# Designed miniproteins, single chains, continued (2), part 109

Each design is a single chain, and the fold is of that chain. pLDDT is the mean over its residues in the fold that is shown.

## One batch from the design tools (miniprotein)

Design m7779
Fold by ESMFold2-Fast:
Structure m7779 (fold): chain A 85 residues (1-85)
Amino acid sequence: NQQKLDELRKERDQLLQQLVQLQQEQGILNDEGIAILQQNFQNAQQLDDQLAEKNLQKTIGSLQATIDYLQSQIEELNQQKQKNS
């Protein structure tokens, strides 16, 4: 379902932005590191766009896995932030 794919892409992008902001706040990433992360996800998005026309279900599964990973990273950083506060 194209709508589901679009929703997952938006969620991924929002989580990436949250992760980047948390890493900046903790001094883990400078501007160069942020640019590299954003470029890596842009490249993944281009591949997802090409593959979605040929294999929508696999692309949805891949995006869900990426979202789960990003959520896990955000949770870990939030826990570290709370311990250091």
Scores: mean pLDDT 70

Design m7780
Fold by ESMFold2-Fast:
Structure m7780 (fold): chain A 79 residues (1-79)
Amino acid sequence: SADREGQRRLAFFEAHLTTRFLLIRQLVAQGDLAGAQRVLDDTQAWADREIAAITDPATRARAVAARDHFLAHAQQLLS
């Protein structure tokens, strides 16, 4: 069903953002700020493309919220 497809797509999207965030944290801990910035930039570009492909408005809104939360926290690590 569309609701289950949206839930699975969102779960995959959020899991991927979590994995990227953990990588950024690891790179920052290692002093690789340039590497962390590249992962942040690549992840933002990926997330924007994924969001653009989501046709269901409710799933899209939740993906946007997840992306914005990820970006805010990742930017704080690089500040």
Scores: mean pLDDT 89

Design m7781
Fold by ESMFold2-Fast:
Structure m7781 (fold): chain A 64 residues (1-64)
Amino acid sequence: GGMEEASRLGRRLAEEYGVSNNAGALGAILAGQGDVEGGARAIMAGGPASEEDARAFAEAVAKG
């Protein structure tokens, strides 16, 4: 489901881009409330992640 996909994408953001745990948590909270765009922006503010990968994570969280 979306939670498993979100977990996988969240690990990649942390491991490949160095996105902070605080930014990841904020992004997940916003996306979980239906704010996919706000979630993606929070991820990108926490590290050099691409907009595509940040949005993919936010969309996966919103689906869960």
Scores: mean pLDDT 78

Design m7782
Fold by ESMFold2-Fast:
Structure m7782 (fold): chain A 94 residues (1-94)
Amino acid sequence: LAEKFRELAEEFEQAARKYRELAEKSKDPEIAKLYEEMARIAEETARRLRETAEKIEAGEASDEDVGEAARFLAESLFRLSELQEKIRELEKKA
């Protein structure tokens, strides 16, 4: 379990870097701002997943801690999907 949370944290760290690159390459300030927000969400998600992995490795994680991390992950994925849809609509306009 800890290994899977660590793997996911690494994936979100990579996603955050990509979103920041997309923000810098964007010619539209609104799109750039949305990518910056996606980067922040990905960074926060990675941080929480990594913290939970560390708690699991230490034998300190409860089922509630794991459940909260999974819920946060699901919420983050939903928020990222909403932001991606907003970017898609803005790209159609400009």
Scores: mean pLDDT 83

Design m7783
Fold by ESMFold2-Fast:
Structure m7783 (fold): chain A 55 residues (1-55)
Amino acid sequence: SMEEELEKKKAELASKYLDEIRKNRNDPQKVAEIEAKLRKEINGDEKSLERAKKA
């Protein structure tokens, strides 16, 4: 289902961004930028799924 695909994508994104956050943990500004990118990606995917459900 699209929900299962979204969940898998979120897990993959989390793994990727966790590595970047750990490498930059001594730079709070960089960490905030990485977290903002992850949040934006997840929100975009969730919004796309909601649009697909309405179609």
Scores: mean pLDDT 73

Design m7784
Fold by ESMFold2-Fast:
Structure m7784 (fold): chain A 70 residues (1-70)
Amino acid sequence: DKDKIVQQITADAQAQVSKIPGLSPAQKQAIVDKVKQSSQTLLDSGESPELVKSGGQLATKTLSQKVVKS
């Protein structure tokens, strides 16, 4: 079920951003929403769940680093 995979990726992203000090609630939500949207799009395009999960973790890290450096 694609919905369960997206929910897992979203929960993992929320957990990741919650560990990062200095992010506003709006910044945390924006990162999570971006990861969720990208994961949904990739799954709908037929990408493997394994690749999408790995991509979601990497995207969460990359987006969080960009926000913290700004």
Scores: mean pLDDT 79

Design m7785
Fold by ESMFold2-Fast:
Structure m7785 (fold): chain A 67 residues (1-67)
Amino acid sequence: DKKLMELISQMMLAIQRNDDAEAEKIKEEMKSLLSTPEEKELLDQLVEAVKNRDWAGAMALLKELLE
């Protein structure tokens, strides 16, 4: 989903700026685009990986979420 990819980019920028409030707001917007509890849990793991600058983990979780 193009909107989900745009929100991920915005979240990465918010995290780089150390703007946790904006990152949490974007996470909630992303959750609204997901339909299953499993997808929402993958999103939580993705956000955690990005916050920890675990880019390899984030890419693996993103691939699973988008498939």
Scores: mean pLDDT 74

Design m7786
Fold by ESMFold2-Fast:
Structure m7786 (fold): chain A 63 residues (1-63)
Amino acid sequence: SSSPFAGLPVHLLVGLAQSELDSPELDEKSLRAALEAAREALRIDPNNAQARALEKQFLDLLA
């Protein structure tokens, strides 16, 4: 019942989100999962510039 990203450190959450953005086979489910990872990173560290940039990029891709 826990998110697969729960309990991960910020640097791993950011790394996972970045790796999804760099993937050649992005689908909506993968984009939503990457957005969740970026948002979990921002919950832990709201001033993380890379996580904020990733959230914006995934929101733009899902719009």
Scores: mean pLDDT 80

Design m7787
Fold by ESMFold2-Fast:
Structure m7787 (fold): chain A 73 residues (1-73)
Amino acid sequence: ADYSSLVAHEVELLSSDSEALRIFALEVLKSVAKQAPQALLDNPALLPALERALSDPNPRVVELARELLEILG
């Protein structure tokens, strides 16, 4: 499976105006972190996107971003 294309797509969705799409993207990224954490670590846009998500107005987006950073760190 090409996780690099999936990760890039989900990182783009983190910039969506849709809260539902941002939540969905983080849940997909969290699943990828469990299966293939290297695919996330190899993407240089991921950490900046997660740092932006920590300032999201939706508390679930913030929670998922924190969980994902904890899994990766």
Scores: mean pLDDT 85

Design m7788
Fold by ESMFold2-Fast:
Structure m7788 (fold): chain A 73 residues (1-73)
Amino acid sequence: MSEEEKAEKLIRENETLADQLEKADPEVGAEFRRRMEEAKKKYKDIVEQGKASREALAEALRRWHDRNVAAMA
């Protein structure tokens, strides 16, 4: 699996989790979506600045996912 495929998978997993959380607990789901939007903004900023390679972006996205899940669980 390429780094791009890993990043896409993480985004899809986070979107699925956010949808499930919103259905089960709207408050928890809303907080998770808010954190996702913050992380997406940081991801976009890194891309726009041209600071990160594809590998570094995939690594950062993976770590972000792990931190968000840990922080909300």
Scores: mean pLDDT 68

Design m7789
Fold by ESMFold2-Fast:
Structure m7789 (fold): chain A 64 residues (1-64)
Amino acid sequence: SMEDIKKEVEKEYAELRERNYRRLDQVARERGWSEEQYQAARTAVDASLEGWRQIKLKEKLAEA
């Protein structure tokens, strides 16, 4: 169903987001990023993840 597809995409999104955030936190610590640098990088990551989510949802709904 459309609802099941949305739940699947949300689960994949949550897992991808957690992985990206762990990587971001590691890089920030290793490179000694300022709060401003961290926030800029996080904003970019969040934008990329939302783009992925919208594309993935559209693709899976088109296949249903």
Scores: mean pLDDT 86

Design m7790
Fold by ESMFold2-Fast:
Formats: structure tokens, sequence, C-alpha cells
Structure m7790 (fold): chain A 99 residues (1-99)
């Protein structure tokens, strides 16, 4: 692999991890709103739906990051790839625990 291609995969993995983390944080906020007794049942149902959608999106991006990180590992950036793989696996676990 060329260093340029590996760098592109590295940046893609980092961006996917960053976005997945943001989506998990948004899902946690919507999940809390879905449990708020001061809101209507209709509002709580909408927030629950939004939380589920954000978790699905986060899981997809975390899997993309894992795949990208494996290509980075093959390109010789093993230490950085190992870190990204660990972060992606942690995000997958967090998303599943919030379901």
Amino acid sequence: MTEEVVRENLEAAREAIRRARELIEEAEKYKKLAEDPSLSEEERKEYKKQAELKLTQALFLAIVALVEARFVEEGGYREEAARLIKEAEELIKRAKELE
C-alpha cells in the first residue's frame, strides 16, 4: 500500500469514530428525554425513535471505522490501527448497551 492510501484510510477511520461518538452522545440525550415524565407520550415516543435511529447510525459508523482501521494495520501503521480498532469496538459495545 502507498503511504497516501494508508493516510486516507487513517483519516476516514478517525472521522468515523468521531462521528459515531457524537451520535452515541446524542442517543443518550434522546433516551433521557424519552424517559422524562414532564413530556407527553407522543413526545417521548418521538425521542425514543430518534435515540434508536442515532444508535443505528453510530453502530454503522463504528463498523466502518473498524474496517478502515484493519486496512491501516495492513499498511504498517499497526500501533495507530490497534488504537482505532479498540476505540471502534468500545463504541460498538456502548451502542449495543444503549439498545
Scores: mean pLDDT 85

Design m7791
Fold by ESMFold2-Fast:
Structure m7791 (fold): chain A 84 residues (1-84)
Amino acid sequence: EIEVKKGDIVTIDLALPVAEVGDEVTIGNLKGRVISVEGTIAKVELLEDGKVKLGDTATIAIPPRLGSKTTFYAYGKVIKVEKK
């Protein structure tokens, strides 16, 4: 397991290209936000200190966008961790 701090960047691979910059992400009990997206690959800035490992499940809360009234959830896997 990798010790991480607020401001560290985790790269996640999603099944679907549904993430947008600013989306909320949870990895275990750690909160983060999407800061960059390339197709199914999203970079997430961690907002909390904790621990992550490669292959951990990341949950993205997709907020209501134009024409939607509900939050949807998408899942991905941690593929890279970068410390600041």
Scores: mean pLDDT 78

Design m7792
Fold by ESMFold2-Fast:
Structure m7792 (fold): chain A 85 residues (1-85)
Amino acid sequence: SEKKEFVEKIEKDVELLVESARRWADRQGLTPEQRAALDAFEARVKEEVERIKKLVDSGATLEEIKQEYKRILDELAAAIRALRA
């Protein structure tokens, strides 16, 4: 279904984003505080993906899922900017 295909895309996009952040961190030699922030970021990303899966299971429409994903992307973009500062 279109919903399942979209969720699979979200999972893949998120996995690539986390992998990219880890590769960046490994090259930079992060401080303990920055490493903790990265770990918290990864945990939050996983929670947001699980929330989307629960929305699908509760009968959410494709449009509702897209709107929620857009909100999550905006929040994650802000977190990435803070991590890189």
Scores: mean pLDDT 77

Design m7793
Fold by ESMFold2-Fast:
Structure m7793 (fold): chain A 88 residues (1-88)
Amino acid sequence: SAIAELEAEVRALEEAARRVEEKYEKGIRELEPEELEALATAIAAAYYRKLLGEGVPEEEALRKAEELKRELLENPEKAWEEFLRLSS
């Protein structure tokens, strides 16, 4: 079912996010593809919510969030920079 597939995807992202946090605590900056996907998705989601809170239209906010996610997936160093910025 579509719900079970979404729940499995969310669980996979939560597990990858946990691994990212463990790597951060250990000073490890090398990310596996699934860990980078989880980190980029979380950052893009936070950015989307911020834009909506600032009054940006939903369609524009979604487009900008998707553009950011794509950029982060191509640049893991920027993903860590944004993670540290959001953690402050």
Scores: mean pLDDT 79

Design m7794
Fold by ESMFold2-Fast:
Structure m7794 (fold): chain A 70 residues (1-70)
Amino acid sequence: SKELEERIEKALDEVAEKYRPFLSKETVDRLREAARRLYRAIREGKSPEEVEQATRDLAELLKEAAKEMK
């Protein structure tokens, strides 16, 4: 739903602002794009395979961001 998408975008903004001093702009941009691909896949009723792939892509980027914050 539009409400879910708006909540996700707001959560992404809040997390980005909180971690902006610790993460590069490139890492933040990649995370935002991966998260958008995931919620759009869910919202548009894409196949379970596409949702799983988007989830894996986001998880890998989160691991990279965690390393950058050290």
Scores: mean pLDDT 76

Design m7795
Fold by ESMFold2-Fast:
Structure m7795 (fold): chain A 73 residues (1-73)
Amino acid sequence: EEVAEALALIAIGIGRVTNDAYGATKLVIKLIEENDLSEETKLRILNATLDVARQLGDEEAIKLVEEEIEKIK
């Protein structure tokens, strides 16, 4: 859904600006779980979240995102 994807991207952006990669990751996962998104859309959102987690060096966020990507693959 377009709205869920937009909200996820906004959450990712806020996480980067606030240095809260873990919080952004948890919110993104919740949005994915609560919305019927295509596999391609989920992977796009999760990969964007992974990039931010890596930029901020949040090891727990990185692991959480990688685990979610594995569930989809």
Scores: mean pLDDT 78

Design m7796
Fold by ESMFold2-Fast:
Structure m7796 (fold): chain A 85 residues (1-85)
Amino acid sequence: SPLELIDKAIEAIKSGNYDEAIQYVEKAREEAKKLGLTQAYRLLDEAIAHLENAKRSTDPETQQYLRDAAIEALKKAKEILEKNL
């Protein structure tokens, strides 16, 4: 389910495994797209952008900001998905 994929992505982010997190978010994004949930899709796309930027950043403060921003976007997407199925 897209909810389980989001939970796995959050755990991967917490472990510093950005590549694994991006893969889970991409799968959740495709499920949101199939469901026609445009706002959830946009939030998941936003999370991917934050994670890709975190992966490229060498500054710990910037990495933490981007990690936290990604998790926030994922939580908002999860709320939309839970309300819609």
Scores: mean pLDDT 89

Design m7797
Fold by ESMFold2-Fast:
Structure m7797 (fold): chain A 64 residues (1-64)
Amino acid sequence: MEEMRKALIEALTDPSNPYGEKAQRALLEQFRNDLSRLSGKSPEEAVEMLSDEELEEVYKKAFE
């Protein structure tokens, strides 16, 4: 799970990462029902808020 969080954070924070747009879209989709959870959060903080199941879903959408 830690490697998945690291990959998502790198995709969200590295402008040269080809998965950046997909990772951002997947993260926003995961929080669409409660966008207040993202208010004032960095990409790193947002990824750390994901449960293991939520992380797997976001990772699949970002990298598959």
Scores: mean pLDDT 76

Design m7798
Fold by ESMFold2-Fast:
Structure m7798 (fold): chain A 83 residues (1-83)
Amino acid sequence: MKEVVLEDTRTPAELAQAGPAAVRAHRASFLRGLADLIVEELKKMGKEDKAEEVRAQVDSAIAAGRLDEASRLITKAVEELEK
């Protein structure tokens, strides 16, 4: 398995200075990368059904422009990994 963490070291404020389109694109990319990492960890734990659910929900939220919802869904998935 390839583990790639797509993380920008820039703060949200710094990204805002780059422009709204750049902020949205960066947030979407970051959230997708984080979701991919969480999905792979869930699959390693034998929770493949939960992994597919998380992937679908996060992708749907990002496609709808609901980046705050995507972040919330990722947080819930992390809580599942810690149990």
Scores: mean pLDDT 72

Design m7799
Fold by ESMFold2-Fast:
Structure m7799 (fold): chain A 95 residues (1-95)
Amino acid sequence: MAFERIEKEPNEEEAFKILVEIIEKKIKEEKNEKTREILKEVLEQMKKDFESGKVSPPIGESAEKIKNGFDALVLGAKAIAEGKVPELLAAGAAA
């Protein structure tokens, strides 16, 4: 699994780069335009937060835990795209 690359990566910058690659691949494969735009916005916010030191890559976390976090992110983006969640909950999912 691609998430096993993050689990085994001791460098925070490289681990974040692998996570970005996984999200970018999901964006490319996503057929719903609204879900794609939400995922792009989340990715750009994550990049800014990492650069500012507000978030750390999942160093030392298991591949399963990283995958579960990613799956939750994607499900949140789909729910927002379908209008099933309020904007405040969307902001929380982006963090």
Scores: mean pLDDT 69

Design m7800
Fold by ESMFold2-Fast:
Structure m7800 (fold): chain A 56 residues (1-56)
Amino acid sequence: SSIVTTLRAELESLQLISDEDRDEVERLLSKPNPSVTDLMLALSSIEAAREEERLA
C-alpha cells in the first residue's frame, strides 16, 4: 500500500535510529497485510527518531 511505501521511505532517510528499532519497523512494514496497530507503531518509532535528529 502507498502508506507502507511512505513509511519505508521515511525510515530509510533517518540517520539517528538504532539498528534494533530499524529492524523492528522493517519487520512491521514487511508483513503481507500490516494492521493499523503495526502501522501506528512504525510511525511512532519513526517520529521519535526524527525528533532526536532535530535535537542533535
Scores: mean pLDDT 80

Design m7801
Fold by ESMFold2-Fast:
Structure m7801 (fold): chain A 72 residues (1-72)
Amino acid sequence: MAEELAEGAVKGAEAAEELLKKGDYAGAFSVAGRGVQDGKEALRLDPNNEKAKEGLERAERVKREAAEKLGL
């Protein structure tokens, strides 16, 4: 459960990073937002999950960068 959500956070961050590189800021923001949700839920279930922490940090960074590009 938590490991699947942690993987979701990492995969979401990777997909959002690719969308950001392509200039799809709205898509990057949306996908990164889902990665953030998965990472937070993984940490709620397992607070010491290092993969979830990494995925959440990456997703939060992409979401922030995409938001800046969108003027949010």
Scores: mean pLDDT 84

Design m7802
Fold by ESMFold2-Fast:
Structure m7802 (fold): chain A 73 residues (1-73)
Amino acid sequence: LRERLEELLKRLEELRRENPEGVERAGRLVRERGTPELTVEDIVEALREAGLDELAELYEEGVRVAEEIEAEE
């Protein structure tokens, strides 16, 4: 699981480097929501609205892998 999470993080960082404008747009959408607590769904939706569908998928999978790691400990 740790190795899979590391691979996902590397791919996520590569996509962020390739589209920094899209990442900034997604961050702005998240801030504009004005919610005191952001859910995974809120972040995924913001990424998709910014046109970062691949990054949204990687983020969602990364969260699932992290939850599996926490469940083991």
Scores: mean pLDDT 71

Design m7803
Fold by ESMFold2-Fast:
Structure m7803 (fold): chain A 78 residues (1-78)
Amino acid sequence: MDPNVEKIYKILALMIEEERPLSAAEIAKKLGLSVSTVNRLLKILEENGAVEKKDGRYRSLLSEKQKEMVKEIVKELE
């Protein structure tokens, strides 16, 4: 799998688990990624309608079916 795609799924899985809006810095710290990498990937996710940015924080826009798919994909990466 593309390393960027793997990181995207990990970001989405973290948002699903935390059930709250997260800053890029919080996501970077929790996943051991650079803030610049997280900001770039969050922009891709926002452009694809998977997340939204409000007041400097990001929220997942995934449906329940999409959340289950993300959880399955992330299990394959662990």
Scores: mean pLDDT 81

Design m7804
Fold by ESMFold2-Fast:
Parts: C-alpha cells; sequence; structure tokens
Structure m7804 (fold): chain A 78 residues (1-78)
C-alpha cells in the first residue's frame, strides 16, 4: 500500500469534510481518490475528479472552488 497515495487521498477527504460533506461521502471520495492515484500513477487531476464524482454519488454537491481545493491538496501531498 503506497503511503504517499494514502496521504494524498486523505487530503482530498479532509477538504470535503471541511466543506461539510457527510462521513459516507468523505469515505467514498477518499477511496475513489486512492484508487485513481494507483491506477494513473499519481495523476492529481484524475484523483480529484474521482473524489468529486464519489461525493456526488453520496448526495454531496461539490462546487468549482471545492474541486480546485481538492486537486491542490492532492498535488501538495504528492
Amino acid sequence: MDQKYQDAAGAAGRVLAEAGAPKRAVIAATKAAYEALEKTGGDAREAARAAVEAARREGFEVDEETLRRIERAIRDAL
């Protein structure tokens, strides 16, 4: 398990939690971001997209500012 990708995915989940996302959305987004990072070899943009799509599937609306914060947080953790 890549600790760097775990930390980056965790950063995405933390941004969503700060934005008011419910626990289920944070968990789903963190998992999706981690899987995207592993699949793409560290693509922060694809990981951010996966996190946002997972949060939206759990009923949490993500605005453009929050999406930018997620991508930056993932990139900074990589």
Scores: mean pLDDT 85

Design m7805
Fold by ESMFold2-Fast:
Structure m7805 (fold): chain A 95 residues (1-95)
Amino acid sequence: SMEEELKKMEEEVLYLRDVELKHKEELEELAEIMRKEPPAPSREELLKKILEILEKLERYELAEAFKKQAELTDYLQENPEWSDILQEKLEKEEA
């Protein structure tokens, strides 16, 4: 059902937001490390570098969250109608 798929995407977005808030300090550490790295030639290579750094730092929960966010972003880019519906629902819940 489309309603079930939308609910799962909403839960995924909320999960990713919670992980970001929980791991704010680790995200700041990652940002400092990335500033010292040469610019990545593509978004795919950038994600690969981020995942390699997080794995070396044993930040496995953040690494998993980045993978899930990338997969969700790719899905929404291929299905733009879901992106619009999801955004409207998230804005309505925060109001």
Scores: mean pLDDT 76

Design m7806
Fold by ESMFold2-Fast:
Structure m7806 (fold): chain A 62 residues (1-62)
Amino acid sequence: SAAEEKEKVEAEHQKQVAALRQQADANADDKDKVLQLTKEMFRLLADAVDRLLEIEREARRA
């Protein structure tokens, strides 16, 4: 179950990043917009890592 939960977190993160990459490509001439979208991608990565750490912590807690 922990492995399946991690796979779901990773799949959702990949989907979210793909959507932001499409927005960045659509706004490639707007450097400020691209940087803001890049910042959001890093925020999503941090959030995904936090979720993965919580799943690991729960699996290992005893």
Scores: mean pLDDT 83

Design m7807
Fold by ESMFold2-Fast:
Structure m7807 (fold): chain A 75 residues (1-75)
Amino acid sequence: MEDYRRLLASDDPLVREAARLAMKAIFYANMGKFDEAEYYLEQARKLADQIPDPELRALANRVIEDAEESIKVLK
């Protein structure tokens, strides 16, 4: 949650959008919409791979991994 706020405050629009998509995936999973959650999680991963800064890319990937674990626990 606090890590999401830090990523959303990033100057890199790719980092901000990857964080937003990961949050959206969790929201859909909490509604039982697992197909939509997986779709948004995949989009977040594709966007994170495009982040040119390796440190910011690593942070985005960690947030996406945490979201994936949360979704798997809900299944």
Scores: mean pLDDT 79

Design m7808
Fold by ESMFold2-Fast:
Structure m7808 (fold): chain A 76 residues (1-76)
Amino acid sequence: SAKHEEALKLLEEAKDKEELLEKLREVIDLTSFPSSLKPKDVSEVKATLERLRPLLVDENDPRSVAAWEKALEVTE
């Protein structure tokens, strides 16, 4: 879907943990996921990203895997 593609693009654009925090909040709003999943601060970013993996990653779509892995790298 167009929203899923936009969500992956948001993950690909994050350069650091602070940007990823903002982008994850946008992803959750864009995809209509529960607001309770939104990270409150940078310390929750990695845990939030891991929780969202089953919702964002399709193992048959290499782009979705790569976008999520790039975002995970930003958390380190």
Scores: mean pLDDT 81

Design m7809
Fold by ESMFold2-Fast:
Structure m7809 (fold): chain A 90 residues (1-90)
Amino acid sequence: MEKVPELLELLKSKDEQVRRKAAAELGELAKDNQEVIDALLSEKELRAEVAWALGEVGDKRAVPKLEEFLKSKDKKVVDAAKLALLKIGA
């Protein structure tokens, strides 16, 4: 669980490779740990980064949270949520 906050911080990196590695690690952790999904769903500060990570995880349990993000006034949050929903729904 402690590792999830660190990975969410890495999603804010300007380095694309760092962001991709963080998302991939979150995806692997989520396969055998429901607490990873719960931690992402409970996050309130890192909205755009959380949406991006949830899309990379690909778990449909993220759909209600991403639909919540679509109601945001922040275009970055909305765009990230749209991409995440596309990845999960694909």
Scores: mean pLDDT 71

Design m7810
Fold by ESMFold2-Fast:
Structure m7810 (fold): chain A 91 residues (1-91)
Amino acid sequence: MGVDATDEEIEELIPFAEELEKQIKEGKLKSPVSVEEARAEIDRLTEEINKLRRDGSESEKIIELLKRLIEARAYGLLKLKEEAKKREEEE
């Protein structure tokens, strides 16, 4: 994940991740960003989460950023799958 989540944070993230995965499987979610933009957002969010953990920030704020990190990773994965499929069709 790039960051360690507590059990309490994981419990709140599971329903969000399951809903996001369902939307991906149903074709309802499309990446609005490039792979490079998704990567940059993942790096930015990972750094911010790590900083908040070092500063002893409240779990609610960390959970909000973890949800954003999950979204950014999903967008990156969707775009990578799109590019991989296009690459196969060009051969």
Scores: mean pLDDT 75

Design m7811
Fold by ESMFold2-Fast:
Formats: structure tokens, C-alpha cells, sequence
Structure m7811 (fold): chain A 107 residues (1-107)
């Protein structure tokens, strides 16, 4: 399952143009940020509708204008808040975004 979400909130010196969430296993999702500036890594957090963190991934690889974090812990179908940050090759934060009410189906 792959879902594209528009950012509800954005931050940083660059912009997150798109958040993509792809459920790849029973407990894993890939969260990808597409940015206007070059990125080398991503970090992502998924929270449930009650604000409980149900998954996180750090130091996900990036190339060009896309960086992907692998999030573990997704167990249930539901509506989630997805937060992602992206960093450049020097470790500087480029952009961050948060998308609310993202519908995901666990595998």
C-alpha cells in the first residue's frame, strides 16, 4: 500500500513538497520526503489518532531531492499523523513536515 499526503505543517530552510508512506510489511512502512533542496537522510515518526507514537525511523538514506526513513511498529489500520525531517550530507536540517489524518492499512 502506498499513500501520498500533502504536508499540513512545514518547517526548515527548504520545503517538503510531498510525503509518501508505503506499508511494506506487517510492522514496517517507508516514509519518503520529496524536497526542493538536496537531502541525504530522513527521520520519521508515526503517531496514532490519540497521539501515541506507534513507529519511528532514523537515518534513512536519501539521494538528490528524496530521502526515505524506514519506520517500524505499525500494527493497525487507522488514521495516523506522519512527521518527517530531512537533512543534508553535512548533517544540517533542510526541511520538516507533518501530515495529519493519513489513512494506512497494516499488511
Amino acid sequence: MKVEAEPDETGGRGKVKKITVEVISKNEALVTAETDLPVASARAVIADENGNVVGQGEDGPGEGHKATARVTGLKEDGKYTVAIGAWDAAGGQVASALAKNVELKAK
Scores: mean pLDDT 77

Design m7812
Fold by ESMFold2-Fast:
Structure m7812 (fold): chain A 55 residues (1-55)
Amino acid sequence: MVETEIDVERYRHDGQDRYRFKVTITKGDEVKTFERDTTLPGDELVSRQHHRRTF
């Protein structure tokens, strides 16, 4: 059986909100943990797109 647990932590760094994703995958007696930090570029891009786009 494979079990996946995802934990998301928000923290502030360099004046920006950053998110840490921690993924733990358990397969039988094997456990693997992956961590990734991101600023959520999608949110930043959406903010820029909402800034008065002209046609």
Scores: mean pLDDT 62

Design m7813
Fold by ESMFold2-Fast:
Structure m7813 (fold): chain A 91 residues (1-91)
Amino acid sequence: NPEAERYGETARKVMEALGLSEELQRLAEEGARNGDAEGAGKRAEQLLLEQGGDPDVAKRGGDLIKKIAELSYKGMSVEDILETVIKEMSK
């Protein structure tokens, strides 16, 4: 599905621009392709916890991955997603 590939590519580019790990990039890409932003966020939180992350940091990471996957699936541009998530994270 060309649209699913585009959503995944958008999510990956956002993740790369934010300097996030390849493992988190894969989760965001899968969530965007499948329209499963909630699942992607939960898997990201669990991955970060398994890697010894602080629970609050892991939850925020999961929320970030969920947001990137959701906005990518909705067809938002890389630039607009970056503006949105950076604005939310800068608080």
Scores: mean pLDDT 85

Design m7814
Fold by ESMFold2-Fast:
Structure m7814 (fold): chain A 100 residues (1-100)
Amino acid sequence: SKTEELARQIVEGLEELLEDFERKLPSMSAEEQRDEMLRMIHQLRIALELFKKYKAPEEVIEVVEETIRRLEALYRDPAATPEEFLEVLREGIERLKELI
């Protein structure tokens, strides 16, 4: 269906953003890393609004909301590493791929 195709496109877009962040991470300053983390959270919020607009299954919405909460907690934690952030984001994307 068009909803399933849209969901796959959103997940593919998030996966591309994750891969781009991982590729750039070794050359990024701490400030650039923080800016990219915040950008990733904003992209997930956009994905969440699209999933809600197109009436995605509740399980899909819950996974995105949980992933956002976990990433925001890591963003606010000065002890959290970018690698921990990327691991949580990857786990969220993999869970979404299993549901669509």
Scores: mean pLDDT 86

